# Designed miniproteins, single chains: the designs that were tried, part 72

Each design is a single chain, and the fold is of that chain. pLDDT is the mean over its residues in the fold that is shown.

## One batch from the design tools (miniprotein)

Design m2489
Fold by ESMFold2-Fast:
Structure m2489 (fold): chain A 91 residues (1-91)
Amino acid sequence: MEEEIKELLEKVKEGDKEAAKELIKKMLELAKEGKEEEGRKLLKGFHENNVLEPEEITELLLEVLKELGLLSEEEVKEIKEELEKLKEEEK
């Protein structure tokens, strides 16, 4: 798994959104298995590489959660609306 994670991180650096989704899916699987520390290491890799804006990472996370059936389409829309509202307040 370490080799696959390394390859996915390199692809994310190149702007591959599908590789980013795959990493997020792996982080969610690790959290589900109680391996939260491994999931946090993957998240730190995303942050340190500055490949994606925090908003883009959040959008990908929501899409993955929807694909896995953990969030409904309605919940994803509501979360996106709250994020847009937060951006407006920050400006």
Scores: mean pLDDT 68

Design m2490
Fold by ESMFold2-Fast:
Structure m2490 (fold): chain A 88 residues (1-88)
Amino acid sequence: MEEEKKRLEEELKKLGVSEETIKRVLDIVERSEREPKEAVEGAIKGVRLALEKFGEKASDESILSAAAAAVNGATDEEVLDAAEHAEK
């Protein structure tokens, strides 16, 4: 789990995500009942999808909603819908 958390932190830093938002994504992963590796992969995927859709307009809320949905096994479409709903 510690190595998986470090990978998540480094990947989100590369994507330009703030330290505060990274900590909140880590908290989502830690609260997940899923396998740690699956939760981390989900979080990275969700954040990437939100940033691809919104770019510089992506809010912390949209990033967190996308990460939470993806961590819980949502489809790409559901992840993007969650991110869009958070922007409203």
Scores: mean pLDDT 80

Design m2491
Fold by ESMFold2-Fast:
Structure m2491 (fold): chain A 95 residues (1-95)
Amino acid sequence: SFIERAKEEAREAEKHRAEAEEYVKANNTPEEINGWEARDAFIEAVRIIEENPDKEKLREIAEEYEKEGKLRLAMALYLLLGDEEKAREVWKKIQ
């Protein structure tokens, strides 16, 4: 999988990738959303969450990134917030 390969190649970011992966699994995220291109977005999303612990504010940040065309990052934030349907909607815009 892309997450497993990313963990092997980037040791310093492994913690953030593992945390994002476990969060996605806990929220039953479809595998079709977990493409290779999303891995870096998950790392950035975890960093944003660490800086902004307010869940409501995080949703606003995700919506703003979506409006700005930063679709991978918006998708990752929606997934980590548990909004699987919204994440899938954004993912389709990328493809």
Scores: mean pLDDT 63

Design m2492
Fold by ESMFold2-Fast:
Structure m2492 (fold): chain A 63 residues (1-63)
Amino acid sequence: NETEAVALVKKLAGSAWLDDEHAVEVARLLDYRPELIQQQADIIQGSSSYEELLSKLKAALSS
């Protein structure tokens, strides 16, 4: 489950800019749930760095 969630995050990011450690943190923030990761797909795909992605996800999740 966790491995699949991390792989989904990396696939949505679509680039080598998101390393394994950062992909794990993103998946963990979304509770390793594929449905939550898919809800944030636009943010993940639209981000160009881990810092940008993390900032946008924190804003979305705090609402």
Scores: mean pLDDT 77

Design m2493
Fold by ESMFold2-Fast:
Structure m2493 (fold): chain A 104 residues (1-104)
Amino acid sequence: SPETIFEFLKTVTLSSLDLTLRLLSKDPSVPQSSIDAFASALDELRSLLSDKTTPKEELIKKMQEVKDLLKQILKENPDLPETVKRQIEGVIEMLEYLEELIKE
């Protein structure tokens, strides 16, 4: 069902975001302020996604905030390992797909 697909993609996306946070936290070249901002936004997104009463607009706004933080990290840290850059690019794409499902 569409709801089952959504719950699966939500779980996979959150797990991928957690992996991204762990990878960034281990890189000494990434500013702690960027890591903290991303971690905070991810915790807020997790809370919103777990609450079925969350308005779609608020959820989309938080997902956009998380994507913008990740795009900023890519822009400000050009020397990140290619595997970490690909992980960030991949999780941004997953968030975009999840946003499209929410908008439908």
Scores: mean pLDDT 88

Design m2494
Fold by ESMFold2-Fast:
Structure m2494 (fold): chain A 67 residues (1-67)
Amino acid sequence: SDALLAETARILAERLREAGVPQERIDEALKRDPKAAIVALSNLALESGLSVDEVAAMVNAAVAEAR
């Protein structure tokens, strides 16, 4: 659902901020629709030096929390 995707993007953005991703880059990603925002946020996490496993764990945790 759009609500689930929007909440997932919000939670993922919060986790990325905690991981040290700059707020301005997170804000740019969040201007997109929720599905595109999740993809953009995941790419920001990878670009910031998080591993594929760390990004997958963050996304899975955000999806679980959003439910």
Scores: mean pLDDT 84

Design m2495
Fold by ESMFold2-Fast:
Structure m2495 (fold): chain A 97 residues (1-97)
Amino acid sequence: SEAARRAAYEAEVERLIALGRKFFEETSEEEREEIKEITREVAEKEGIERKVFDDTYAELLAALERGKVEGETAESRQAAYNLGAMVEIAEEVKKKK
């Protein structure tokens, strides 16, 4: 049913938001740089310029930092989702060694 598909989609969105938020809160600077480097290489292979990726990543982290102070916003939720997706991409790349 459409309701079941919507529920599954919403659950996946919340899972990635939770993953991104947990990663942002619980990881070291070194772990963050590792994920950034891996996902930047993936982005470059997809034709995304390094500067565009780096600027977007900086804006994403800034939105998450604001979310800590101001509470949950649409911008901080989107940033957490994007970070969660990046973490999953990096972990899949690391598994393929």
Scores: mean pLDDT 83

Design m2496
Fold by ESMFold2-Fast:
Structure m2496 (fold): chain A 87 residues (1-87)
Amino acid sequence: KEEEYRQKVIERLKKEFGLSDEEAERVIDLFKEAGYTYEELYNMSIGEILDLAFKEVPEAARIIARHHPAAALQLIGDELEEEMKKR
């Protein structure tokens, strides 16, 4: 069922990229508008989804890049600085 695939992809996008509920839903809707089905997205690895976004769905790539790198890098920024102090 298409809705089951949609929800599973949204869950993966939230966990892997750190997106909010709204951002994950927007990203998956952009992929659907670009011609990809929820089942196709469900069968892709997270790396394949990321590569596809940057190559073929630039609006989705912007959402992922704007939120995920900012959120993830800020959370680990202090740990990276601590590691750099050892060198």
Scores: mean pLDDT 70

Design m2497
Fold by ESMFold2-Fast:
Structure m2497 (fold): chain A 61 residues (1-61)
Amino acid sequence: SLSAEEKAELAGLKRQADALVEAGRREEALSFLDAAARTYESQGKTALAAALRAYRDELAA
């Protein structure tokens, strides 16, 4: 359900979150993904927001 543009955006956001985790800043990565998901949900990009929340939950496991 993600467009090509939304897939590229998701990939970029995942790379930013991964960089924070690698730097030992896991809680900041979770907050970053939560904030991004809320922002995209407010824009009506519900599929992108759902994908960001799913990735946040993977990192929180």
Scores: mean pLDDT 88

Design m2498
Fold by ESMFold2-Fast:
Structure m2498 (fold): chain A 60 residues (1-60)
Amino acid sequence: NLSSRFDATLKALAAYCKAQNLDPDVLLKRHYNALCEIARSAANEADAKAKTVAFLKGLE
């Protein structure tokens, strides 16, 4: 469901931010619409996680 895909997106964001020493709240606020769209368009939780990581790496 969308809720579990969004949860996977937030967990991927938190893990990425911890590894990169970034504030997840700042990135969530800045990229909220993009992260919501990733969760909505993802096929499943694993897809949501992978797309979230790819999106965040693209910001580097």
Scores: mean pLDDT 84

Design m2499
Fold by ESMFold2-Fast:
Structure m2499 (fold): chain A 96 residues (1-96)
Amino acid sequence: MKVAEDLANRFNEFAKKAVEAGAKEIVVESVTANGEEKTIAKAKEGEEPPEVTPEMILNSSAISVKVYLKKTGKELSLSTELPSLREAINAAIKEE
């Protein structure tokens, strides 16, 4: 439970910071326990960022947040395998 809560908080912080950085679209995708890839949440420019819950993480073998930045047109992905949330955000912003 605590690990899933920590991961949910990290994904939600990433989505919030991406909106603040001018994200045009944010998509949350998961791989279910059955190996099916599924879009579980989506937000466009001007909408509230999608919320990832601990239950979504517990019901997924992998979860990722994809972000499309307005200025650069770049896609960012944060998955359970990524080393840090901050590094993912900074890498996309730096490569304008």
Scores: mean pLDDT 59

Design m2500
Fold by ESMFold2-Fast:
Structure m2500 (fold): chain A 73 residues (1-73)
Amino acid sequence: SELIERVEELQRELFAQPENQEAALFLGAAVRHLELGDYETALEYLREAARLTKDPELRERIEEIARELEKLL
């Protein structure tokens, strides 16, 4: 899935930054729930990751993915 690949790329970028490791863990949880087809729970994890992210550019990218996922609900 292109959506899952995009979230995994963001997770790798966040893990490289110590201040964003908690946000990266929430993106990992989002990926897990996307793989299970649990889009509602995945959306909650994406929103929490965006809230925790200290990098404004990465936050915007997470919010964009969350917005795309919300349209599927």
Scores: mean pLDDT 86

Design m2501
Fold by ESMFold2-Fast:
Structure m2501 (fold): chain A 89 residues (1-89)
Amino acid sequence: SMEEMRAGVAAVVVAVARLFVKKGLPREALEMAVLAARAGASEEEVREVVEEAARAGASAEDLRRMAEELERAGHRELAEYVRRLAEEL
């Protein structure tokens, strides 16, 4: 089904985001996390990637930019979470 295909795409994008975190590329990891959310990744999975990227050195500016993109994509609750995390850095 298209829903199963979307879930598969989301899983791959989350895996790529985690790889970017491991490579020390936190901004690129956040960009992949936005794509994962848009592809239907769970809010919990996206939050985990965001926290990993923050620990890897993502700036408050990177997180604020991500929150704006998430809000425009309709992921309001996730955007609020990311914005709060940016304020705590």
Scores: mean pLDDT 86

Design m2502
Fold by ESMFold2-Fast:
Formats: structure tokens, sequence, C-alpha cells
Structure m2502 (fold): chain A 119 residues (1-119)
């Protein structure tokens, strides 16, 4: 599922030693907080046809707003596809340069997920 692919990619991006999907979800609670993480999973249920790329872009907006700093995935050396790395980096830089609040990042994230779900 898109949720399972997203959790596995999060493990790879953050070099997590998590061995279960539940441990990866706990990693997301640490990265985004429980409220933002639970909101994101409700958005995945609301927009079940959204691609993993759209979900990663949504995550990058939320992460950058929560931490007030960009997430950068190197274009080399990780087992993450180049297109997904580029999508994450572009979304994160957009959120960072525009100094998005968590509320603004949620709005942008839902717009991305909704558009992709309707495609």
Amino acid sequence: STEEEFLELMKKIFNSDAETLEEVRELLYQLLGKEVTDWLFEMLKKYPKASVEAVLEAFAYLYTAVHRGPIIVPLSATEVPESLKKAINLASFDAYLNQLTVEEAKKKAEEILKKDNEA
C-alpha cells in the first residue's frame, strides 16, 4: 500500500534501524509529533489513490514547517529513487523559503494529495 511504501522510504531516508512498520510509525511521531502524524495518516485514508511521491512531498512540507529547517535527501548513495529525492528536496525548499507554518504546510500537503488522488 502507499502507506507501507511511505513508511519503508522514511526508514531509508532517516537511516532508521526500525524493524517493524509500527516502529517506523513511532519514528514519524518523533519527527512530526503525534498530532501532525495522525493528521497525515487521516489524509492518506481520505486520498487513498495519492501516489507515494505525493505523500513524500506532503511529508517534506510538514517536516520543514515543524523543524523550521529543510530536509535534504542526497541525490546520490541512498536506495531511494532519484525522482522521489528531487520531489522531497523541492517541496522542503519551497516550505523553507516561504517560512510556512504547520497550518500552511497542512493546507499545501492536502492540496498535493487531493490533486494527485483526482488524477
Scores: mean pLDDT 79

Design m2503
Fold by ESMFold2-Fast:
Structure m2503 (fold): chain A 71 residues (1-71)
Amino acid sequence: GMEAIERALKIAEEQGFKLEAEVLRLAIKEGITDLQDIRALAFEYVYKKTGNETLAYMVGETVVLLVQESE
């Protein structure tokens, strides 16, 4: 739920995961709680920002892991 995403954001900020934190802030702003939608959001956001598909994929997987570990 949203509380897990808020906890994941705090961890990302504390660990210096800047891109992951930006994605989690956007998910909160848009009310996105589904893990597959968050993964897709992360990929689109990071790919548009960086042009790096591998980084976009890795950030998506990290964000999903942070949310799952925060449940």
Scores: mean pLDDT 89

Design m2504
Fold by ESMFold2-Fast:
Structure m2504 (fold): chain A 98 residues (1-98)
Amino acid sequence: MEEARQSIEAALEEVEEAIEYLKAGDKKEAIKHAILAQFNLLVAHSIAADVDPEVAELVRRAHELVNKGIDYLDAGDYEKALEYLEKAAELLKEALEL
């Protein structure tokens, strides 16, 4: 679980950076950090799936929310993108408490 925790922490940092850049109006950096979060979530899910099904499910749901956030960023719907990224961050914080 330590390796999964580190990947979840990295993903959370990237989601929070995406949120900050989006709030600052830097859409290009927001997309970049959202994609980095997506990558770290794939790694975290792969590790967690064999060890902790509850953590793996939270990571899987956060990954789906980050993907939705990226879709909305690409569509130019920044308000919805922010909403989905914030929801992903909350799930990742919950996963780190387990």
Scores: mean pLDDT 86

Design m2505
Fold by ESMFold2-Fast:
Structure m2505 (fold): chain A 68 residues (1-68)
Amino acid sequence: EREALLAEARALYDKGIEALKNGDVQTAADYFAKAAELATRAAGGSPEEVEANRQLARDSAIAKGKAL
């Protein structure tokens, strides 16, 4: 169900933000990647879009961790 996927994605995103605030860059990257997967699926994205958005979320979290 779309609503369930989106709710889980939001919860994972919030956990990712908390992990990033605590300096847990790898944990944040994992949470953001999972959130991006579920959000993309909730939006009706293709498997290719799911993987692309997961990669982008991971890379973005790691880049932010390096910059901080």
Scores: mean pLDDT 80

Design m2506
Fold by ESMFold2-Fast:
Structure m2506 (fold): chain A 89 residues (1-89)
Amino acid sequence: GAPAGELANKAGLYALKAASEEGLPSGIGAAISAVGAAVNGGLTGDREAAERDAEGAEESARKGAGPEGKELAERAGEYAREAARAGAA
């Protein structure tokens, strides 16, 4: 499989883990944005959309999530951006 697909899967897993750590009410926005970034990067190859969604996920996590949730959301965003780059190459 393409590297983009594997990176998108990692992004999704980290987004789910962030939602689980922070609890659904406080972490759900960050998790949804991170999943959106992973889908855009891995499935559509839209790098700009993936990067915007990843930035939104990191911003939401920094405002509402605890330290572990923030780290997991940042990792999800990083994997989503890498997936988009791999898909575009």
Scores: mean pLDDT 61

Design m2507
Fold by ESMFold2-Fast:
Structure m2507 (fold): chain A 107 residues (1-107)
Amino acid sequence: SDLEKLLEEIEKGVEVLQKERNLSEEEKEKLLAAAKLALKYVEEGDLEKARPYILVVESYVAKAAIEKGEFELSEKAKAVVKELEENKEEVEEILEKAKAEIEKEKA
C-alpha cells in the first residue's frame, strides 16, 4: 500500500529528527502523532484539518536542516519555523491534540 510505505517513511523521518534535534521520547511520540494525523487528513481530503499538523512537522524538519547548514529551505518554511518558535504554547497544544487523537484510534 502506498499509504503504508508513506507511513514507514514518516516513522523513519521522525527517528532521524529525534536524533538530530535531541528530542525526548515524548516529543518524538507527539511529532509522530502529528505526522500521522496530517497524513490521515490529507488522505481524507481535509486540507484545513491537516494544515496545523503539516506546519508543525515542517517546522521540525526545517529547524533540523538549518542546524545542519542545509540551504535548500524556502523562505516560507523559515518564516513558519520562526512563527512557531514564538508561539510555543500553540505548538504544544497541536502536538498534544495529535497524540490524543491517535490514542483514540487505537482504542
Scores: mean pLDDT 69

Design m2508
Fold by ESMFold2-Fast:
Structure m2508 (fold): chain A 84 residues (1-84)
Amino acid sequence: LLEELRAALDAAVDALGAGDLEAALAADERAAELGRQIPEEDRPELYALLAEAYERLAELFEARGDLEHAALAREMAEKARALA
C-alpha cells in the first residue's frame, strides 16, 4: 500500500513534469484513493512520502520559473516532514 502510494505520487509528478495533464490527474486520483486507505499507525510513513512528493513538485515549479509555488511546495514538504 505505502509502496503503491509512493509510485502513484512519483507518477503524478513525473506526468506533470512531462506536460501530460491527463496522466497526472489519473495518478493524483490514484494517490488520493491509496492515501485514504493508509491506517493510523502508518501515517508517519504517509507524511514522509508526501514530503518527497512536495520536494519534487517544488523542483518542477522552479524549473518552470514559478518561484512562488515552488516556495509553497517546499513549505508543505517541511510541514509533512514534521508530521512524519
Scores: mean pLDDT 78

Design m2509
Fold by ESMFold2-Fast:
Structure m2509 (fold): chain A 80 residues (1-80)
Amino acid sequence: MKVDVEVTLLPDGSVEAKIVGGDNPENFEVKAERGADPYTAVVTVTDKATGTTATGETVLGPGESAVLTFNLGASPLPPP
């Protein structure tokens, strides 16, 4: 399943993220935090049904926004 997350670095250095699109957005939780440097935003998306997570990073200036697309799904198991 695909989920689109908008990430904004606020002028005070705080980070906000929200789900703006994708497949079944109500099934996902998003968390955003500042990374190792003051202009790196780290976004984690969790599928509430499976507990599967995906993490992405982006570099943003103060007041800037970016949209990150995440793909979450079951990997096919190799046949026996």
Scores: mean pLDDT 76

Design m2510
Fold by ESMFold2-Fast:
Structure m2510 (fold): chain A 83 residues (1-83)
Amino acid sequence: TYHATTKEEAGKKAQELIQSKKNGTLIITPSEDLTSGEAYGIAVSTAHAAEAAGVDLKVIARNADLTDEEKETVNSLPNAKVE
């Protein structure tokens, strides 16, 4: 399990895990350096990229202040969830 609290950490770790085809869980938690909207965007894009690459990577947007529509979008993905 991998944890990211900045936009830079989240993007870099997502790319590393997908490129190396490492199975695991990436947890993205908003902070002063990562907005809820950015966490949502990174979670959705990472989940799609992992699925397309055939990587068993689960993506969790944790403690993100998301709209009901955004929560539904994340939770509709087979490899992503809101927590």
Scores: mean pLDDT 84

Design m2511
Fold by ESMFold2-Fast:
Structure m2511 (fold): chain A 86 residues (1-86)
Amino acid sequence: REAEREAVELALKAGMAALRGDIEKAEEYLRKIEEILKEHPDSEVIREAYRIAKEALELAKEGVDVPKLTGLILRMIGLGLDLELA
């Protein structure tokens, strides 16, 4: 599940960049997740990683909502742990 692991890692990086207010870097990571999703359209894990990263980016664009963004980062960590523990 290398592509799924990469997508989750990129989503976590996007969330962390969004938390720092680094919109450009968060957009870069989201774009990379989109490429992975395009290669693996049937992966629920990659779709979830993309969804979380996109939501984190939108929150950062509107103004950093630290509690919501923290919740999204925790969801990405949970998704990554599910991949490692499965």
Scores: mean pLDDT 76

Design m2512
Fold by ESMFold2-Fast:
Structure m2512 (fold): chain A 75 residues (1-75)
Amino acid sequence: MSPELVIAEVGARTDPKALAAALPKAVNRVWEGDLEGAEEILASVPGVGPELARRLTEALKALIEGVETGKPQTL
């Protein structure tokens, strides 16, 4: 899975302001290990929906794991 492509797809389908407000909250939930909470936050963004929320949560988890191993994958 390409985390960057998932994030790009979400950005294309959603309101950038709503997504910008939700992303830091979702990232904090992923850091805490609360993947379900992250999915709920992202699914609340207009245009994301439950399918993209799951994919984006998985992408955020992969990016965070990359940071923990010293391999950042942020665009």
Scores: mean pLDDT 70

Design m2513
Fold by ESMFold2-Fast:
Structure m2513 (fold): chain A 84 residues (1-84)
Amino acid sequence: AEEEALKRLREALEEIENTEGELRETFEELKKLIEEKIKDEELRERLILSAAGVLVATSRGDLHTLEETKAFIEKEIEEAAKLL
């Protein structure tokens, strides 16, 4: 189950890194924020993978905008940074 979930997140990361436009720009901004705020390497990798997964899911769905999803992920990054 965990191995399948991680595989899907890694596939989402690869998909987003091979995409252009708003989806890629949003991901790159979030990746930069994670790299600046999160010093733990394992947590940083997990947050980057999660951001990619959530953004790809948002791009395939009609319920949330990329802007709304970006705001949600930014909040999660700030909360993770506080937990140390």
Scores: mean pLDDT 77

Design m2514
Fold by ESMFold2-Fast:
Structure m2514 (fold): chain A 61 residues (1-61)
Amino acid sequence: SAAEEAAVEQVVAIFLDLVRAGRLRTEEELVRRARAFGEAQKMSEAQIERLIARLRAAWRA
């Protein structure tokens, strides 16, 4: 849904800000923190998987 997509993009923006600030130093830490945050926000597994895929792509760019 559009609301679910917006929620994922909001979380992507938060974690990319943390990466740019040097707060997350490895892809593994980024993925671990993003998964934990998504679970705490009660995101579905599909939303969490999409979030992680988006963040991995951004980390490797």
Scores: mean pLDDT 84

Design m2515
Fold by ESMFold2-Fast:
Structure m2515 (fold): chain A 68 residues (1-68)
Amino acid sequence: SSEMEELVEEVEEKLPEEDAEVLRELARLTREQDQARGEELARRHSEEYFRELERKVKELVEEILKKK
């Protein structure tokens, strides 16, 4: 939906570029159901990195939604 697209774009703009790149790659791989590339991405970063990224995204989503 257009609302989801706007939300994703705003989250990407508020993240550090490195984190935004990882999120864009993860979203693309999820949409394409590319399991092998998903596993490769998981090997490039720690589990703690992905937990922190998820936390940052959730906090940004909540802040954006509070302002709407």
Scores: mean pLDDT 74

Design m2516
Fold by ESMFold2-Fast:
Structure m2516 (fold): chain A 70 residues (1-70)
Amino acid sequence: MTELIDQYSAVTKNGELQSVILQTRNGELVAEYRVTDADGRLLRSETATGEKEALEFFRRVKEEIDKAKK
């Protein structure tokens, strides 16, 4: 079962949508980072799995998105 815990998204100065999502998948914590262009095309995707790894990844990527936001 998948459960959404937290998410953060912003449009960057370059017009890209950057998103980081924290969720559980079958009882495991997963953080996923996605970058899409203005047309909704996926440019980049990264995933971190596991409680410590996913939480650290989510916090770091959220800060990076905040610094890059429009």
Scores: mean pLDDT 80

Design m2517
Fold by ESMFold2-Fast:
Structure m2517 (fold): chain A 86 residues (1-86)
Amino acid sequence: MRERVLELADRLVAAKTPDEQAKLITELNRALGELLETESPEVAKEVIDEVIDRLVEAMRKADFDLQLNLAVALISAAVYKAILDS
């Protein structure tokens, strides 16, 4: 699951339309859920931190129309991290 989560994050940051972002966010959220079930908490936290870093960097560079969906993805990743820290 690590490679798939990171590939989906990379695809999301490369997306050029809000519609493409929305579909990738759905897939990323599914993959993050599977990551929590299949990997150790330490590995899952490391992968989620990498996703958060990539999304934050993408938001700084993104065009205005793409920023909202990147923010939604960032909130989702932060929620999954909070679950692991509980």
Scores: mean pLDDT 84

Design m2518
Fold by ESMFold2-Fast:
Structure m2518 (fold): chain A 66 residues (1-66)
Amino acid sequence: SMAQLQELLDRVRAELAALLGDAGAALADIMEKMAETIVEKGILSLDQLRDNMDATIQVLKAFLKQ
């Protein structure tokens, strides 16, 4: 549903802003537009998108560990 997609995007925005500040918020704006199109066009399911976004955040956290 769109509500579940919005909750995912709100969570990702908060995580990116916490990691990267204003740059994270700007990245989240781009990702939100792409994510809406990806789900609407059926390129990825919402579950696949969630798992990929969570994996991306974990990779980003690992890169920032030093």
Scores: mean pLDDT 81

Design m2519
Fold by ESMFold2-Fast:
Structure m2519 (fold): chain A 83 residues (1-83)
Amino acid sequence: MKKVKEITAKNLMEYAQHLIDRLRARRSQMTPEAQALLEEAERKLKLGQKYLEEGNYDEAVKYAAEAVRLALEAQRLLEQALA
C-alpha cells in the first residue's frame, strides 16, 4: 500500500499547486489574512515535497493535505471579499 500513499501525496500536491497558482494570480485582491494563509499553504506544500523526496509518504500526505486546506481557506476569504 506504499504506492497508494505516494500517489495520494502526488495528487494532493498537484491540487494544492493548482489552488496556489490561481490564488497567486489574484494576490492583489486578497486581504492580509488571506495572503498569510496562502504563504502558509506554500510552506506546507514545500514540506510535503521534501518528505515525498525522502520517501516519507505519511508526512508527505499530511503536509500536502494541510496545504490544500490552507489554500481552500484563502480562496474562501478571497471569494467572501469579492462578494
Scores: mean pLDDT 85

Design m2520
Fold by ESMFold2-Fast:
Structure m2520 (fold): chain A 102 residues (1-102)
Amino acid sequence: MSTREKIIEAARKVINEKGIENTTMSDIAKEAGVSKSTLYKHFPSKEDLIKAVREEGKKKFEERLSKLTKEQQYLYYRIMADASPDEEERKEFEKKAREIAS
């Protein structure tokens, strides 16, 4: 586990405990067991760190989706396309469904 991964995991834990608004960089550094200077070297801002936490969550979700059958993946994207209120997002889900079906 890299120092960067350890910081992301610590941030996820603190955010789940206190919420985003009440989470500070000092809280995350303490939870990760690193100095604030080390934390800022990896993530210059709280916003950068929150983005990394969200990307890791998305990666884990996509990893789970990849273990489903092609038919289940197709149905997922098809349902998301039909349920999406945004036309551009709908087109993106339809494109992904088509790529899986081919």
Scores: mean pLDDT 77

Design m2521
Fold by ESMFold2-Fast:
Structure m2521 (fold): chain A 67 residues (1-67)
Amino acid sequence: STEEFLDKLSLVLTSSSVEEGVLIFESVLAAFPEYREKLAEYREKLKAAKSVEEVREIVKEAMETVR
């Protein structure tokens, strides 16, 4: 469900590093592959992220896009 996906995606916000945030994001997309295409731009933004703060902002935008 969309709510289950969003709940899991929000775990990225608890990451302590960019690498951790990206790994959590990728694991969530592996569990919910139907969102891969819709979130492709956020996946690319996360690869380019330079800080945990950027990761959090990107994921917040991705969550709003899914709703």
Scores: mean pLDDT 84

Design m2522
Fold by ESMFold2-Fast:
Structure m2522 (fold): chain A 81 residues (1-81)
Amino acid sequence: PVPTKEELIAATEKAIATLEELLAATSDPQARALLREAIEVGRRALEEIKKAETIEEALQISREFEARVLGLYTRAQELEA
């Protein structure tokens, strides 16, 4: 089933909260910078999802957000390994 706009908003807010928790637990300065960028990307995506007039637009924004945040998060984890 296609998620609703409200579900995408809730999922994005949850992802941002998770990234903020990870940032609080992270001590490496480069990993912290990547996590901060991921949080900024998430906050921008949340604003754009809220402004999206169609579910298709919201889904496209969500997919692009997930791809970019995953890349930043993966690189942050590699720096802590």
Scores: mean pLDDT 83

Design m2523
Fold by ESMFold2-Fast:
Structure m2523 (fold): chain A 89 residues (1-89)
Amino acid sequence: SEENRKLMKEVGEIVAKAQAVVAADPRVSSAERAEITLLSAKALIAIQNGDYDEAIKLLEKVRKRAKEAGVEEAAKLIEEAIKKVKKAK
């Protein structure tokens, strides 16, 4: 749907900013970056399919991983993405 595509674009832009912050942080391993990237991609696909509950669950996993890695800026960006998906539900 057009609503799902618009939400995916808005959330995708926030997620891309979070991924850039994670990629710039030397405390984050290549394996942790790969996991965050994979979970983020799955979340965006879930939004495109209208599976907002699954998207929220996946984004919460991304937020947890960013926070555990000490990347608070990325965790806050993902929180913003989660709030956007919740408002669209």
Scores: mean pLDDT 87

